# Designed miniproteins, single chains, continued (2): the designs that were tried, part 2

Each design is a single chain, and the fold is of that chain. pLDDT is the mean over its residues in the fold that is shown.

## One batch from the design tools (miniprotein)

Design m4039
Fold by ESMFold2-Fast:
Structure m4039 (fold): chain A 65 residues (1-65)
Amino acid sequence: SLEEAEKALEEGRRLEKEGRYEEAAKKFQEAFNLLSKVLGTGHPKTIEALLLMGEAVEKAKEAKE
């Protein structure tokens, strides 16, 4: 649902602020999957979740190396 997607986005942003980038990326991926199903892949909110996921993945790689 949209509510589940928004909760996942909020949790992802919270995890990102804590430096927990790998977990944040998983939450943004969950949000992207939910938003793409509810709103479609072309919706600005869905695209935002995808970009947030990608950014968190890159930050997780940087933190590990």
Scores: mean pLDDT 82

Design m4040
Fold by ESMFold2-Fast:
Structure m4040 (fold): chain A 66 residues (1-66)
Amino acid sequence: SAIAWNNLGLVLQRLGRYSEAEKAYRRAIELNPNYAEAWNNLGIVLRDMGRYDEALKAYERALELD
C-alpha cells in the first residue's frame, strides 16, 4: 500500500538512509499520486540531501493537494 511505502520512507530517513527513503516515497506516490504527505516527505528528504530544486517541486505538488 502507499501508506506502507510512506512509513518505510520515514523509518529509512530516521536511519539516515536518504536515497532508500527517497525511493520508498516515490513508490508511495506511484501508487497514490494524490498522497500529499508522501510528496511533502519527499521534499524534506530531498532538502536534507541538498537537492533544493527537486525539493521545491515536491513541496509545490504537496501544496496543490492540500
Scores: mean pLDDT 91

Design m4041
Fold by ESMFold2-Fast:
Structure m4041 (fold): chain A 62 residues (1-62)
Amino acid sequence: DKFEEFRKYVKELLKEKGKPEISDELIEKFLEANDWDVEKAKEEFEKLLDQLDKDVTDDDLL
């Protein structure tokens, strides 16, 4: 299950980064935005978190 694989990855990565958990709905929407390509979604999610980690205020998270 592509969703389950990506969901597990996202939750583990967020926990490692000390970020709050996101809803399953948001995880699914992110995967949909990446054409259900788990590898692409993982890469894009890591890039997003790296950007957030480097220079993010609460305003950037919205």
Scores: mean pLDDT 73

Design m4042
Fold by ESMFold2-Fast:
Structure m4042 (fold): chain A 78 residues (1-78)
Amino acid sequence: SVAEELAEREANPEAYREELEKMKERSKEVAENSKREELEKMREVAERLLKEAEEAGDEELAEAIRELLEYIDELLEK
């Protein structure tokens, strides 16, 4: 929920960053096992989420999404 996300971000920024790292790692594992069509959809969703994160000023989330996008792009080139 939005209230839980806001409370976690303000109360413990380190826990939020750790959760983002875990989500990024999990997303990379999903991407590695995804077909090209699924990777292309993940890329489109990630690009949209990156724009939203940047507009919201969430630099930690934006950085995690940029790393995920770079990884997806590497997989799409192989």
Scores: mean pLDDT 76

Design m4043
Fold by ESMFold2-Fast:
Structure m4043 (fold): chain A 61 residues (1-61)
Amino acid sequence: SVEDLVRQAAEELGIELSDKAIRTLAKLLENAGITDPDVIRALVAAIGRDPETLEALEGEN
């Protein structure tokens, strides 16, 4: 699933994402029709370099 691909990419890149962030990102990618593992990995890497985007995906505690 896209959720599994996002989780795997985050683990491989050493990016800490909560289950909420992973699910939120996976839904956005699925809605956009993005299911390519290479594209997902590149997007996870880009998001990991942007703290503001990471906070937005996590939402408020």
Scores: mean pLDDT 77

Design m4044
Fold by ESMFold2-Fast:
Structure m4044 (fold): chain A 67 residues (1-67)
Amino acid sequence: SEEEVVEAIEEHFKDDPNFAGVEIAGENHLVVYVTDPSVALEYQQKAIEIAREVSGKEYTVDVRLKK
Protein backbone atom coordinates (compact mmCIF):
# COMPACT_ATOMS: atom_id res chain seq x y z
CA SER A 1 0.00 0.00 0.00
CA GLU A 2 1.02 3.65 -0.30
CA GLU A 3 1.20 3.78 3.53
CA GLU A 4 3.84 0.99 3.58
CA VAL A 5 5.86 2.91 0.97
CA VAL A 6 5.59 6.14 3.03
CA GLU A 7 6.75 4.30 6.19
CA ALA A 8 9.73 2.78 4.34
CA ILE A 9 10.78 6.18 2.94
CA GLU A 10 10.43 7.82 6.39
CA GLU A 11 12.54 5.04 7.98
CA HIS A 12 15.26 5.38 5.31
CA PHE A 13 15.54 9.19 5.70
CA LYS A 14 14.97 9.40 9.49
CA ASP A 15 18.58 10.48 10.17
CA ASP A 16 18.88 12.78 7.12
CA PRO A 17 18.79 16.47 8.16
CA ASN A 18 17.42 17.59 4.77
CA PHE A 19 14.40 15.25 4.85
CA ALA A 20 11.23 17.17 5.77
CA GLY A 21 8.54 14.57 5.08
CA VAL A 22 6.57 12.58 2.53
CA GLU A 23 2.88 12.60 1.55
CA ILE A 24 0.57 10.64 -0.75
CA ALA A 25 -0.49 12.80 -3.70
CA GLY A 26 -2.46 10.11 -5.53
CA GLU A 27 -2.35 6.53 -6.83
CA ASN A 28 1.36 5.56 -7.07
CA HIS A 29 2.17 9.28 -6.60
CA LEU A 30 4.18 10.76 -3.70
CA VAL A 31 5.57 14.15 -2.71
CA VAL A 32 8.89 14.20 -0.83
CA TYR A 33 9.74 17.40 1.05
CA VAL A 34 13.36 18.55 1.43
CA THR A 35 14.97 21.54 3.16
CA ASP A 36 17.82 21.84 0.61
CA PRO A 37 17.21 21.82 -3.18
CA SER A 38 20.69 20.33 -3.80
CA VAL A 39 19.46 16.91 -2.51
CA ALA A 40 16.23 16.88 -4.53
CA LEU A 41 17.37 14.55 -7.35
CA GLU A 42 19.14 12.15 -4.94
CA TYR A 43 16.08 11.92 -2.65
CA GLN A 44 13.69 11.57 -5.63
CA GLN A 45 15.70 8.67 -7.09
CA LYS A 46 15.99 6.94 -3.70
CA ALA A 47 12.25 7.33 -2.98
CA ILE A 48 11.40 5.80 -6.39
CA GLU A 49 13.79 2.90 -5.63
CA ILE A 50 12.25 2.28 -2.18
CA ALA A 51 8.70 2.45 -3.60
CA ARG A 52 9.62 -0.12 -6.26
CA GLU A 53 11.25 -2.46 -3.70
CA VAL A 54 8.32 -2.24 -1.25
CA SER A 55 5.36 -2.23 -3.70
CA GLY A 56 6.74 -3.72 -6.95
CA LYS A 57 5.27 -0.68 -8.73
CA GLU A 58 6.72 2.34 -10.52
CA TYR A 59 5.87 5.47 -8.50
CA THR A 60 5.86 9.10 -9.56
CA VAL A 61 7.76 11.14 -6.97
CA ASP A 62 7.71 14.94 -6.91
CA VAL A 63 10.17 16.81 -4.69
CA ARG A 64 9.19 20.09 -3.01
CA LEU A 65 11.19 22.51 -0.91
CA LYS A 66 10.09 23.05 2.72
CA LYS A 67 11.87 25.79 4.73
Scores: mean pLDDT 85

Design m4045
Fold by ESMFold2-Fast:
Structure m4045 (fold): chain A 74 residues (1-74)
Amino acid sequence: SDLQARLEALQQQVGDELKKLKPLTDKYRDAVEKGAPGEEIAKLQQELSDQGRPLGRKSAEAQRVQAEIDALKA
């Protein structure tokens, strides 16, 4: 179905966005574990928020498509 194909495409896109964020997530985790200055941690949090926007949008869309599929099965 169109919904299943759309969900599959969105899940792949979510996976791709997660892979793009991994270096920044790893850098943030390393900075926190090493006790980096609060200003550096805050900057990394902002960068994660900014670069994570596509992931957030695609995850929300995938959840909506999944809900539509689930409603059709109920």
Scores: mean pLDDT 85

Design m4046
Fold by ESMFold2-Fast:
Structure m4046 (fold): chain A 97 residues (1-97)
Amino acid sequence: SMELEELLEKLKEILEEVKKEEDDEKLKKLFEEARKLYEEALKLAREEGDIEAAKEAARIFLEISLEVLKKTEDKELILRAIGEALRAIGEILDLEL
């Protein structure tokens, strides 16, 4: 759907912003925005039965989580990024069945 495509595009935009950002407070904000978009994209993809879009959303969010993990010195953000990366991996595996 167009809405799902727009959510995936926004996730890709946040990934590019995260790659350029080094400030922990801005990384936290970008990560929370990405998480919200990911949850909406995953919900919409499931409602539409679009397994490939659900996988793409999870892959993009995994990449965002790993980029945040590489860049941040904030212990709480490190732990959240690890947790979210593991959740995204689990979602990809569940979708492959």
Scores: mean pLDDT 87

Design m4047
Fold by ESMFold2-Fast:
Structure m4047 (fold): chain A 73 residues (1-73)
Amino acid sequence: SIEEIKEKIEKLKEEIEKLKEEIKKLEEELKKAKEKGDVIKEIGIRIRIIGLEWEIELLKEKIKKLEKKLKEL
């Protein structure tokens, strides 16, 4: 139903906001790792941030597909 699609979109938006908060925390940890010169930790945090940014983009594409379906109904 239209309501089920809308609920899925809202849940995906909530997941994106949670991932953005996780990235924000990782960016703070990245700054601390840089200040300490911990290169291995910096690399690990950067890889994690890239992974989360990729996950956000996949969720955004899922939202776009659901929004298109909703417009076609």
Scores: mean pLDDT 88

Design m4048
Fold by ESMFold2-Fast:
Structure m4048 (fold): chain A 59 residues (1-59)
Amino acid sequence: MTEEEAYEVAREAIEKARKLGLTDEQAYNVAVLALLDQGYPLEKAREIARKALEDIKAE
């Protein structure tokens, strides 16, 4: 998985979580788990999920 693909996976997971009324922290955790399910490394999954959440909150 490329970093760009991981970012898109994280972004979609966060958008779906927010639509369900989950908190920012819950949305972050959902994105991390989605990346781990795709075999993405934990440390990088956390970095990408945080970036995606912050970018979405800035919109």
Scores: mean pLDDT 84

Design m4049
Fold by ESMFold2-Fast:
Structure m4049 (fold): chain A 103 residues (1-103)
Amino acid sequence: MVDELLRRAEELIREGERLLEEGDYEGAVRKAREALELLVEAAEIATPEQVPRVMDLARRAGEVLDRAADGLEDAQAKRDAAIFSTGALLRIVGEEVNLRLES
């Protein structure tokens, strides 16, 4: 059920935001990545009416990941986080485009 995936993703985003406030950048990256993975799943099965919420949560998860990555001292970990964020967001946008073409 898409609503369950979106609710779980939002919980992970909120936890990631909390970890950012606490300075746990590695924890925030993990939570944001988990949220984006759920949002990729949600995008694959979303209806047109659900797409705006998927996109909004994906943007928020990407922002958490980017902010957390900026706090990391490891250049490779920062690069890996940026690559993951970009890939997940592109896949979510691709699902929206496919849905529009099928409609």
Scores: mean pLDDT 79

Design m4050
Fold by ESMFold2-Fast:
Structure m4050 (fold): chain A 66 residues (1-66)
Amino acid sequence: SMKRLELEIELSLYLMSLSIAESSGVKLDEKDAEVAKKALELAKELGDEVAAEYAEEALKKAEADL
């Protein structure tokens, strides 16, 4: 379905953003926490357990300093 495809694309963009931030060794900030929250909710809606786990860990890292 088109709606599912849109959510999958959006999730991929959020995960790519988080992956780039982590790979650069930059500490995740409040904006990264928001991206991680959005990725986690989309991953849960799509039933993507691997993406959900990745987003949850990114969120925990970003929120550790908030």
Scores: mean pLDDT 80

Design m4051
Fold by ESMFold2-Fast:
Structure m4051 (fold): chain A 57 residues (1-57)
Amino acid sequence: ALEEAQRELERLEEAARAGDYEAAYAHAKRLSEITKSLPPEEAERLNRRAEEVLRAA
């Protein structure tokens, strides 16, 4: 679960850097679903990072 969440975050960051915002938002949605099964502190950290990446886009 955590490893899958980190992979989705990495793919989100890669898509955002490439300017593929459709893919970036899709990965952010998958990350959000995965983090629902993680401890709250881990979920907040990963989701906050995803939001920061998308805000920079």
Scores: mean pLDDT 79

Design m4052
Fold by ESMFold2-Fast:
Structure m4052 (fold): chain A 59 residues (1-59)
Amino acid sequence: DPRSLLTPRELEVLRAVVEHPDMTLEEIAKRLGITPEEVEELLRRAVAKLGDQLVSALR
């Protein structure tokens, strides 16, 4: 299961992006109580671990 590769925080960010595809990174950051830069870094790490194919599937 690809989800076992993600930290709880990386999974939380990925889930928020999937559930709210209309939200900006700034809005996701506000929702999670972190910075937009942290959202971008965590999402990038999650995507790198799961590969480009999952990103395409989550659109």
Scores: mean pLDDT 74

Design m4053
Fold by ESMFold2-Fast:
Structure m4053 (fold): chain A 70 residues (1-70)
Amino acid sequence: AKEELTEALVEAFELQKEGKKLAEEKGVEEAEKKYEEKAKELEKKIEELASKLSKEEVEEAVREAREIAK
């Protein structure tokens, strides 16, 4: 359960990095259209997973995801 939240958060951070790189190479408008929809879907999934976990577990998952995505 906690690992699933960590994975979803890592995906969100990686998506932000890829979106920024694509925006620099091919333009902001195309990157926003493609990645904004995926970002919204990931945000919904993260909220649903976080609701099933304690606040302490959510904070630990966020910290781990930040270290993995770095």
Scores: mean pLDDT 75

Design m4054
Fold by ESMFold2-Fast:
Formats: sequence, C-alpha cells, structure tokens
Structure m4054 (fold): chain A 68 residues (1-68)
Amino acid sequence: SEEERQTAQQLKDYLTNITELQRYFDLTIDGIFGPKTEAAVKEFQKLNGLDVDGIAGEKTLSLVASLE
C-alpha cells in the first residue's frame, strides 16, 4: 500500500540520516540516535546558529549536507 511504501521510505531516510550524521561527527556508526549523537547534533546547532533542540530535522540535515 501507499502507507507501507511511505513508512518504508521514512525508515530508510531515518537510518541514512542518522548514519550520515554519525559519520560527519566522527562517532560510532551504529544507526542509533542515542545520547552521543544527540549531544553532537546540539553542539553543531549551537556552533552554526540554529535552534538547539537536538532534533536532526530538515534545517540541521540540510546544513550538514551543504558543508560536506
């Protein structure tokens, strides 16, 4: 179904985004959004003048992609 296709795509995007963030921040690439990954996201947001919410959303992901 369309709902199943969208869910599968969201999961793939989530895993891709998390592993790319972990690679960018030189963390262990395990695909898990844990405290280490959240702390790295918050520090990145702080250093780049974004809202420090610890959420790897569109603005944070777009900025990471633009710097790599």
Scores: mean pLDDT 75

Design m4055
Fold by ESMFold2-Fast:
Structure m4055 (fold): chain A 80 residues (1-80)
Amino acid sequence: MKAFLVEDVETGEIYLLIVEGDTVYLYDKEGKFIGKSEGAAKALLSAKEGDVIELEVEENGEKKTYKLKVLEEFENPVLG
């Protein structure tokens, strides 16, 4: 499992992206789940530190496009 620390280029907000299969899961800096982007894994896995990616994220029936700069990539994030 790969994870990415990213920054919203429009707001400056920090998010955590977790890749599982073809889906990217978006979490805020406090670890709260925001939404998911299906089919976005390929674009994110091809990104390097400093790259800006666009994700279409769906939460509670609302679709929002995020522009996210990759700050750090890491593998197998362990919680506890």
Scores: mean pLDDT 79

Design m4056
Fold by ESMFold2-Fast:
Structure m4056 (fold): chain A 85 residues (1-85)
Amino acid sequence: SAARAEAARLRDEGLRAFIAGDYETAAAHFERAVALDPADARAWHALGVVHAKLGDRERALAALTRALELDPTDEAARRNLQKVR
């Protein structure tokens, strides 16, 4: 769908912003990505990591929990969830 294609583009833009250290821009892109495709476990994982970098523990926990609900095999998301708790 067009929404899923746009969500994937936003996730890629968010990842580029994250690598550049622009965590606020990365968070905005990942939030839009999960709004358009709420089943994208990778986007939820990325959103959780970004919120952790921004010091927003509550939003980081919520996003990482959602990522693991969607993909229980994501060991990186599990490790990140444990680090934030």
Scores: mean pLDDT 90

Design m4057
Fold by ESMFold2-Fast:
Structure m4057 (fold): chain A 60 residues (1-60)
Amino acid sequence: MVSELMKKIKEGASNEELAKYLNSEDIAVRKIAAAGMDREYLEKNKENLPKEVQEYIESQ
């Protein structure tokens, strides 16, 4: 999963495609997906994001 996610990020996957990984059971996958997405997109859609991802955005 992580290797596939990293490949998608490298290939320029959309924020919507990466957002699917924010619901992963693996916290490392969620963090990598959040880091690969645009900050503006994350902030705009924060109400629809998992709590852990929202906290990650605030800590950056």
Scores: mean pLDDT 72

Design m4058
Fold by ESMFold2-Fast:
Structure m4058 (fold): chain A 56 residues (1-56)
Amino acid sequence: STVVRVAAHDLGKSEAEVRRLLERYLAGEISVAELAEALGISPRKARSLAEAYAKD
């Protein structure tokens, strides 16, 4: 996924880590606040990233 590759590079994380966190959020296993904290971004950006990933 281009979304995961770009986010991983920008956030200094592995593609596998970013994908795992996004998948857990989309499955309802973690909140948007937990996703945002884990990625080091705002809840608004975390939501936008998850929406972009779901459409990719």
Scores: mean pLDDT 86

Design m4059
Fold by ESMFold2-Fast:
Structure m4059 (fold): chain A 62 residues (1-62)
Amino acid sequence: VSWEEADRLLVLGINLLGEGRYEEALVYFEKALEIARELGDEKMIEVAEEQIKKARELLEKK
């Protein structure tokens, strides 16, 4: 696992959110969160958790 891999997954998830593909975005954000936790990167954990919350809120409103 690497920081670059987690960052790539976050970028892919953000693009999917922009396309309205919230379920797929969640998968990428959850994967990025797992990597961030393994790395102990608190800032990346925060970003991934915020994106997961946002994607879940968008799914609930449908």
Scores: mean pLDDT 83

Design m4060
Fold by ESMFold2-Fast:
Structure m4060 (fold): chain A 81 residues (1-81)
Amino acid sequence: LLATGKAALEAGDYELAVEYYRRQLAGRPDNAEAWTNLGEALFNLGRYEEAKAAYQKALALDPNNERAKANLARVEAALAA
């Protein structure tokens, strides 16, 4: 599931990536990388509030996740515009 979701994300199929990562996280909600990838897919779909929530979940699981921190700052800037 993680590899399949990542393949969808890398292919630019953000709707499919969201579906795969949500299914993965329903079974394994403690995966910070999956939350970060879900947030990235949501951000690319313009779903900034949902992307923010996903990045916050990633940081709750891994507070030193630099990718999630950088992406959270980016989505907060988009929401402030």
Scores: mean pLDDT 83

Design m4061
Fold by ESMFold2-Fast:
Structure m4061 (fold): chain A 56 residues (1-56)
Amino acid sequence: SSDIDQSLATMYRTVGLIGIKNGKVEEVKKDAERVVKTGSPLFQKAAKEVLEAAKK
């Protein structure tokens, strides 16, 4: 994919990580689990990183 797709995936990951820090863990996890199943490879990678960060 293009550099734009990589930038968007990075932005998605950053927003997810901010959501986790702000206590939106369950909503972020549900969204990321959906993206892992249905997203493009770059977004799947970003979503997996968000799910990893949600673990304590």
Scores: mean pLDDT 80

Design m4062
Fold by ESMFold2-Fast:
Structure m4062 (fold): chain A 62 residues (1-62)
Amino acid sequence: SMEEEIEKKLEEAEREAARLVVLGRYEEAAQVLIDTAKEIEPYDPEKAKELIENAKRVLELG
């Protein structure tokens, strides 16, 4: 289903962003979250907003 596809995409994006954060690559980590938010926004705008807020928090680490 679309909901399951979005959930998997979110999990993969969070995992990749977490990896980049561990490497100190905060701008790249935030970009992964932003790009994923743009892709899912038409289907789930609330989860897209959560990703953008997470990206903002990641950028504050750098």
Scores: mean pLDDT 85

Design m4063
Fold by ESMFold2-Fast:
Structure m4063 (fold): chain A 93 residues (1-93)
Amino acid sequence: MSKEELASAIVSLFAMGAYLELKAVKRGLISPEEAAENILRLGDKAARILEEMGYPELAKKVRELSQKAAEALRKGDLETAEKYIDELVKLGS
């Protein structure tokens, strides 16, 4: 696996995690605030690993989309949160 393939895999795994958080909110298993906190924490961890690997622009985009998804969740805007999570999925593809 190349460094680039590993970076894409990290983004994809995080995007899947964010999608599962959104699905848990939709099913009433966790609060939107808990999901937002989880997405921000996991996104920051993923971004840090990407920065250490030499992908600072990718890390910046992961943080940006994570922040936007979290803010949408906190506002109860699940459709907007899903849009930003879909962008994370595309980023890792």
Scores: mean pLDDT 88

Design m4064
Fold by ESMFold2-Fast:
Structure m4064 (fold): chain A 90 residues (1-90)
Amino acid sequence: KAEELNLKGKIAFENGNYEAAARYYEEALAIDPEYGEAWFNLGEAYFKLGEYEKAAEYYEKAAELFEKAGDEKKAEEARKKAEEARKKAE
């Protein structure tokens, strides 16, 4: 299930295994491409890996999905994270 993979990703992320976290989030998104939280978490994992351009793209996708779901606070958080990632990419 996508939710189970997202949880495994969160556990890997909390243990500092950002590569494993990213893989679990990508697997969750292969099952449910509209899973906004998994897109956000994938952005967090790539940000920790120093892959700032990818992180920004994933945060932007999360923001779009959160906005579509009516979660303006999460959409704003994701947009701010995307801006932070873009600044670090330069």
Scores: mean pLDDT 89

Design m4065
Fold by ESMFold2-Fast:
Structure m4065 (fold): chain A 75 residues (1-75)
Amino acid sequence: AEEEYEKGLQAFRAGDFDKAIEYFEKASKKGNAQAAYNLGVLYRLKGDFEKAKEYFTKAAELGNGVAEALLKKLE
């Protein structure tokens, strides 16, 4: 999980957003709240606001306080 999150960060920094999404999805499935949050950010940047909300919800459920605060503000 941690290794997949690190690989996602490396891909994101290289501008390979599709590969970043792939690795963050793997990390998020293993319970990484930060990976789920980063997926929300990436989907928002792609203009997919429905996917962004889905992943921010997952990040909040996994304990990401920033995602929880964002969801409360959108209500």
Scores: mean pLDDT 81

Design m4066
Fold by ESMFold2-Fast:
Structure m4066 (fold): chain A 113 residues (1-113)
Amino acid sequence: NPEAEARRQLVRELEPEAEKAREYIKKAAEARKKGDLETAREYGKLAARYAQGYAVQLGAAARFGLLSDEELREILRELGFSEEEVERILEAVRNRDWGTLLELTEEEMRRRL
């Protein structure tokens, strides 16, 4: 299925941003465990930035039919978004509300740290 292959290729190309988000989440958690709250916040900001880029690109792909709603939900769950935040992100994508999408992504990443 050429469309399914194109979708898998797109997700693979976006994976480095997801990996960077996970890396900075881990670094923020380690800094927090050491009581270094300032460093934890800075790594949290970096994690949110990479997650925002990834989520916006996935949202654009979903809007143009390259990703299904369920595929987008699964990827966002793997990034550690809650079910409530996943549905809010999907609603923002459907409404073409990119500002809300970026804000929700940033808020969730801050909450995880």
Scores: mean pLDDT 66

Design m4067
Fold by ESMFold2-Fast:
Structure m4067 (fold): chain A 62 residues (1-62)
Amino acid sequence: MKLVVAVAASNEEALKEAIEKAKKSHPDAEVEVVEAKNEQEAIELALEYKEKEGIPSVVVVL
């Protein structure tokens, strides 16, 4: 099963930490991380993956 994590992070360290947490939280899922410029873009990306491809998605803002 695929899981998309849309991450809006203010810096590269925060982004790496979010990726690690996502993988630990969903060890049985094929986790795909998508970087967004801000919270609104992260939400839009997550919705697009869910609506167009039927892939469950979560949004992480840092």
Scores: mean pLDDT 75

Design m4068
Fold by ESMFold2-Fast:
Structure m4068 (fold): chain A 93 residues (1-93)
Amino acid sequence: SKSEKLLALAELLEIATENIKKARKIYSQEEVVENVEEFFDKLLETLSKYVDEESLKKIEELIKEALEALKKGDYEAFEEKVQEIIDLLKELA
């Protein structure tokens, strides 16, 4: 179902956030940012098939804010924005 797919993506984001914390200790900031951008691009493409246009636009704006925080090294703000995406996906499920 659509709900099961959205919940699975929320769980994937929770796991990804923990893995990003570990990756930051091993990889350069630039490599982490590039890989996270690619991950979010694929996430948006997947979500476009399952969520309405207004929800998709809100998720896109949250992703943009998360990436801007990550590029500035503001990891707390990055994690807060990713959590808002997770919460929204759970609400839409």
Scores: mean pLDDT 87

Design m4069
Fold by ESMFold2-Fast:
Structure m4069 (fold): chain A 88 residues (1-88)
Amino acid sequence: AKEEAVEIIAEALVKAAKRLAESRGESLDEEEVYKLATEYYTKKVETLGLQAVVDDAQKAVEENKDDPLLKAAAEEILRAAEEALKLV
């Protein structure tokens, strides 16, 4: 279902965001980030489809090739989006 796809992607984004925040010495409100990610990806999947999420994550990996932390975060979101695409 589309709802399950969004949940998988949102969970991956929270995990990636937590690692980035920790690397910067910042705290993360995981519940708030999950809520915002769920709202964002629900809207995006409804308007552009799940393939658009995969495409955006792939571009993020390419754009952040010289930043190991941002690249790893983008790769984690890409993997989640590709797994989510199999459920639709």
Scores: mean pLDDT 82

Design m4070
Fold by ESMFold2-Fast:
Structure m4070 (fold): chain A 51 residues (1-51)
Amino acid sequence: IYSDKNNTYTLDEEKKVLTTYSTEPWPGGSVLRTKQLADTLGLKPEFIPVS
């Protein structure tokens, strides 16, 4: 599992899903990074904003 100040990344290996939980107020960059990382790893990107 990887995390930074505003983002937590979780991997569901069985479903092949990479999920990002983000507390960023404007998460456009985090959405793009999640997609790029998931594409690199052959995973489906999922993005969940956290209050």
Scores: mean pLDDT 73

Design m4071
Fold by ESMFold2-Fast:
Structure m4071 (fold): chain A 71 residues (1-71)
Amino acid sequence: SEAAVLVAEKEGAEVIAEMRRLGASEEEIQELEKLAKETIEALRKGDWEKANELGRKLREYFEEVKARLLE
C-alpha cells in the first residue's frame, strides 16, 4: 500500500531526526537509515514478512541507541 510506504517514510525520518538531535554518531545514523530504507523497499515490493522483520530490527536498534544517548 502506498499509504503504508508514506507512513513508514515519515516515521523513519522523524526517528532519524530525533536521533540526530540526541547526538547519535554518523555510524548509528547510517545504520538507522539503512534499516529504514530496506524496510521501505520491502513494503514497496509487498514483502510484508520481510518488512515486519526489518521494522522490528529498526525498532530494536533505535531503542538501543536511544538508551545509550539518554544515559
Scores: mean pLDDT 79

Design m4072
Fold by ESMFold2-Fast:
Structure m4072 (fold): chain A 77 residues (1-77)
Amino acid sequence: MEEVEAEAEAPGARGTARGLVKNDAGKQFLEDLARGMAEAAAVFGRPVETRLDEPGKSDAGVEIERAEARGELLPPP
C-alpha cells in the first residue's frame, strides 16, 4: 500500500470522498474526513500568510495588508 500521489490527490478527490460518505459509505470515513479537515485547517488554515520572513515594511503596514488580505478570503466551493 505504498503510494506517492495518494496524499496529494487533486481537490476532486476531496469532493468525491464527501459524496461517498453521503452514500452510506460510512460514519468512520466521515469521522476520518472530519479529523483530517480539522488538522488541515489548523495547518494551512484559511488565511494564507507569506512574506512574513521579509521585513519589507513596518508592522503597521503589515497589519493593514493582513486585514485586507484576510477580508478577501473566499469560502471554499
Scores: mean pLDDT 50

Design m4073
Fold by ESMFold2-Fast:
Structure m4073 (fold): chain A 59 residues (1-59)
Amino acid sequence: ASEEQIKKALELADREGVRAVTRDGLSPEEAREHGIRVASEKYGVPEEVLREAIRNGIG
């Protein structure tokens, strides 16, 4: 995946995570994993790549 695809995936993961907490009542950890899954599916970026980007402070 390109750096641009990763960036877009992280933006979607954040939006879906916020929605999962505020609308669906998920915990912050569950919401983050939900957002990562949705973004991974949409942009074709492996979930593990997105998890590593988040751990490395890309945001």
Scores: mean pLDDT 79

Design m4074
Fold by ESMFold2-Fast:
Order: sequence, then C-alpha cells, then structure tokens
Structure m4074 (fold): chain A 57 residues (1-57)
Amino acid sequence: NELQELVLRLIALKLEKIGLEIELERTTDPEKKAELEKKLKELEEEIKELEEKIKSL
C-alpha cells in the first residue's frame, strides 16, 4: 500500500528531524553546527515533498 509506505517514511523523517534539532542544541562546534543546519534544511525539503506527494494521493 503506497499511502502506508509514504506515511511511515514521513514519520521516520520527522523523528530524524527531532533528533537533529536536539543534536544541534547540544553542539558547540561551529563546523558541526553548519553541517547539522544543512542536514536539517535538506530533511525539511524531503518532508515537504513527501507531504505534497501524500496529499496528491
């Protein structure tokens, strides 16, 4: 079931986002902060695209 697979992926991505946000708050190294911020932006784009795809079903 495509919808179920997409919803499970969305949940996984949202959990990953929460994890990255927590890691970013704990991080004091500027280089590591920049890497985490980049990952968060990429993940937010993936979440948005996936939500749009789910909405189109």
Scores: mean pLDDT 85

Design m4075
Fold by ESMFold2-Fast:
Structure m4075 (fold): chain A 94 residues (1-94)
Amino acid sequence: SETIEKIKEVWQKAIVEVEEAMKKKGFSEEEIRTVVFIMDAAMLDVLRYVEAGDYERAKQALDDLVETLRILTGDEEITKIMQEMAEEMKKIID
């Protein structure tokens, strides 16, 4: 669907932005791989909920991901990238 394709596009942009921010801030390759893995796993859940029409659970999964990465990275810029991604995806599914 067009909705799924738009969400995937926003997701791919967010991953690139997070990786670049983490590299510039001196995170290790292992830390970057861990964050990307967590993001990809969460995306599978978000897409599953969107395909099922369960938009409330999709939005909750996005908020949970933002909070998880805020705690894991402790970085305000990375958290902001994730918040902006989540808000853009919420607008697509609304």
Scores: mean pLDDT 89

Design m4076
Fold by ESMFold2-Fast:
Structure m4076 (fold): chain A 79 residues (1-79)
Amino acid sequence: LTEEEKARLEADALLVSARIEAVMGLKDAQKGNKEAAEESLKRLEKILGEVRSLDVPEDYKARLIAEIEEDIKRVKEAL
């Protein structure tokens, strides 16, 4: 794998992880499991930080950040 291919795979892996955390966080918030939902939010914020540090094209990075920020907002609004 090239350096660029590795960065893209890392970005894709982080996006998948973020989507899983978002689904779990929203589900827990809807069930009233506030502590579990807050834990998912902490993990989403950590993933967001990792995405911000990635050496991937700015357009792609901005799209990933926007999706994760929207997911964080949705979980927070459901709490």
Scores: mean pLDDT 86

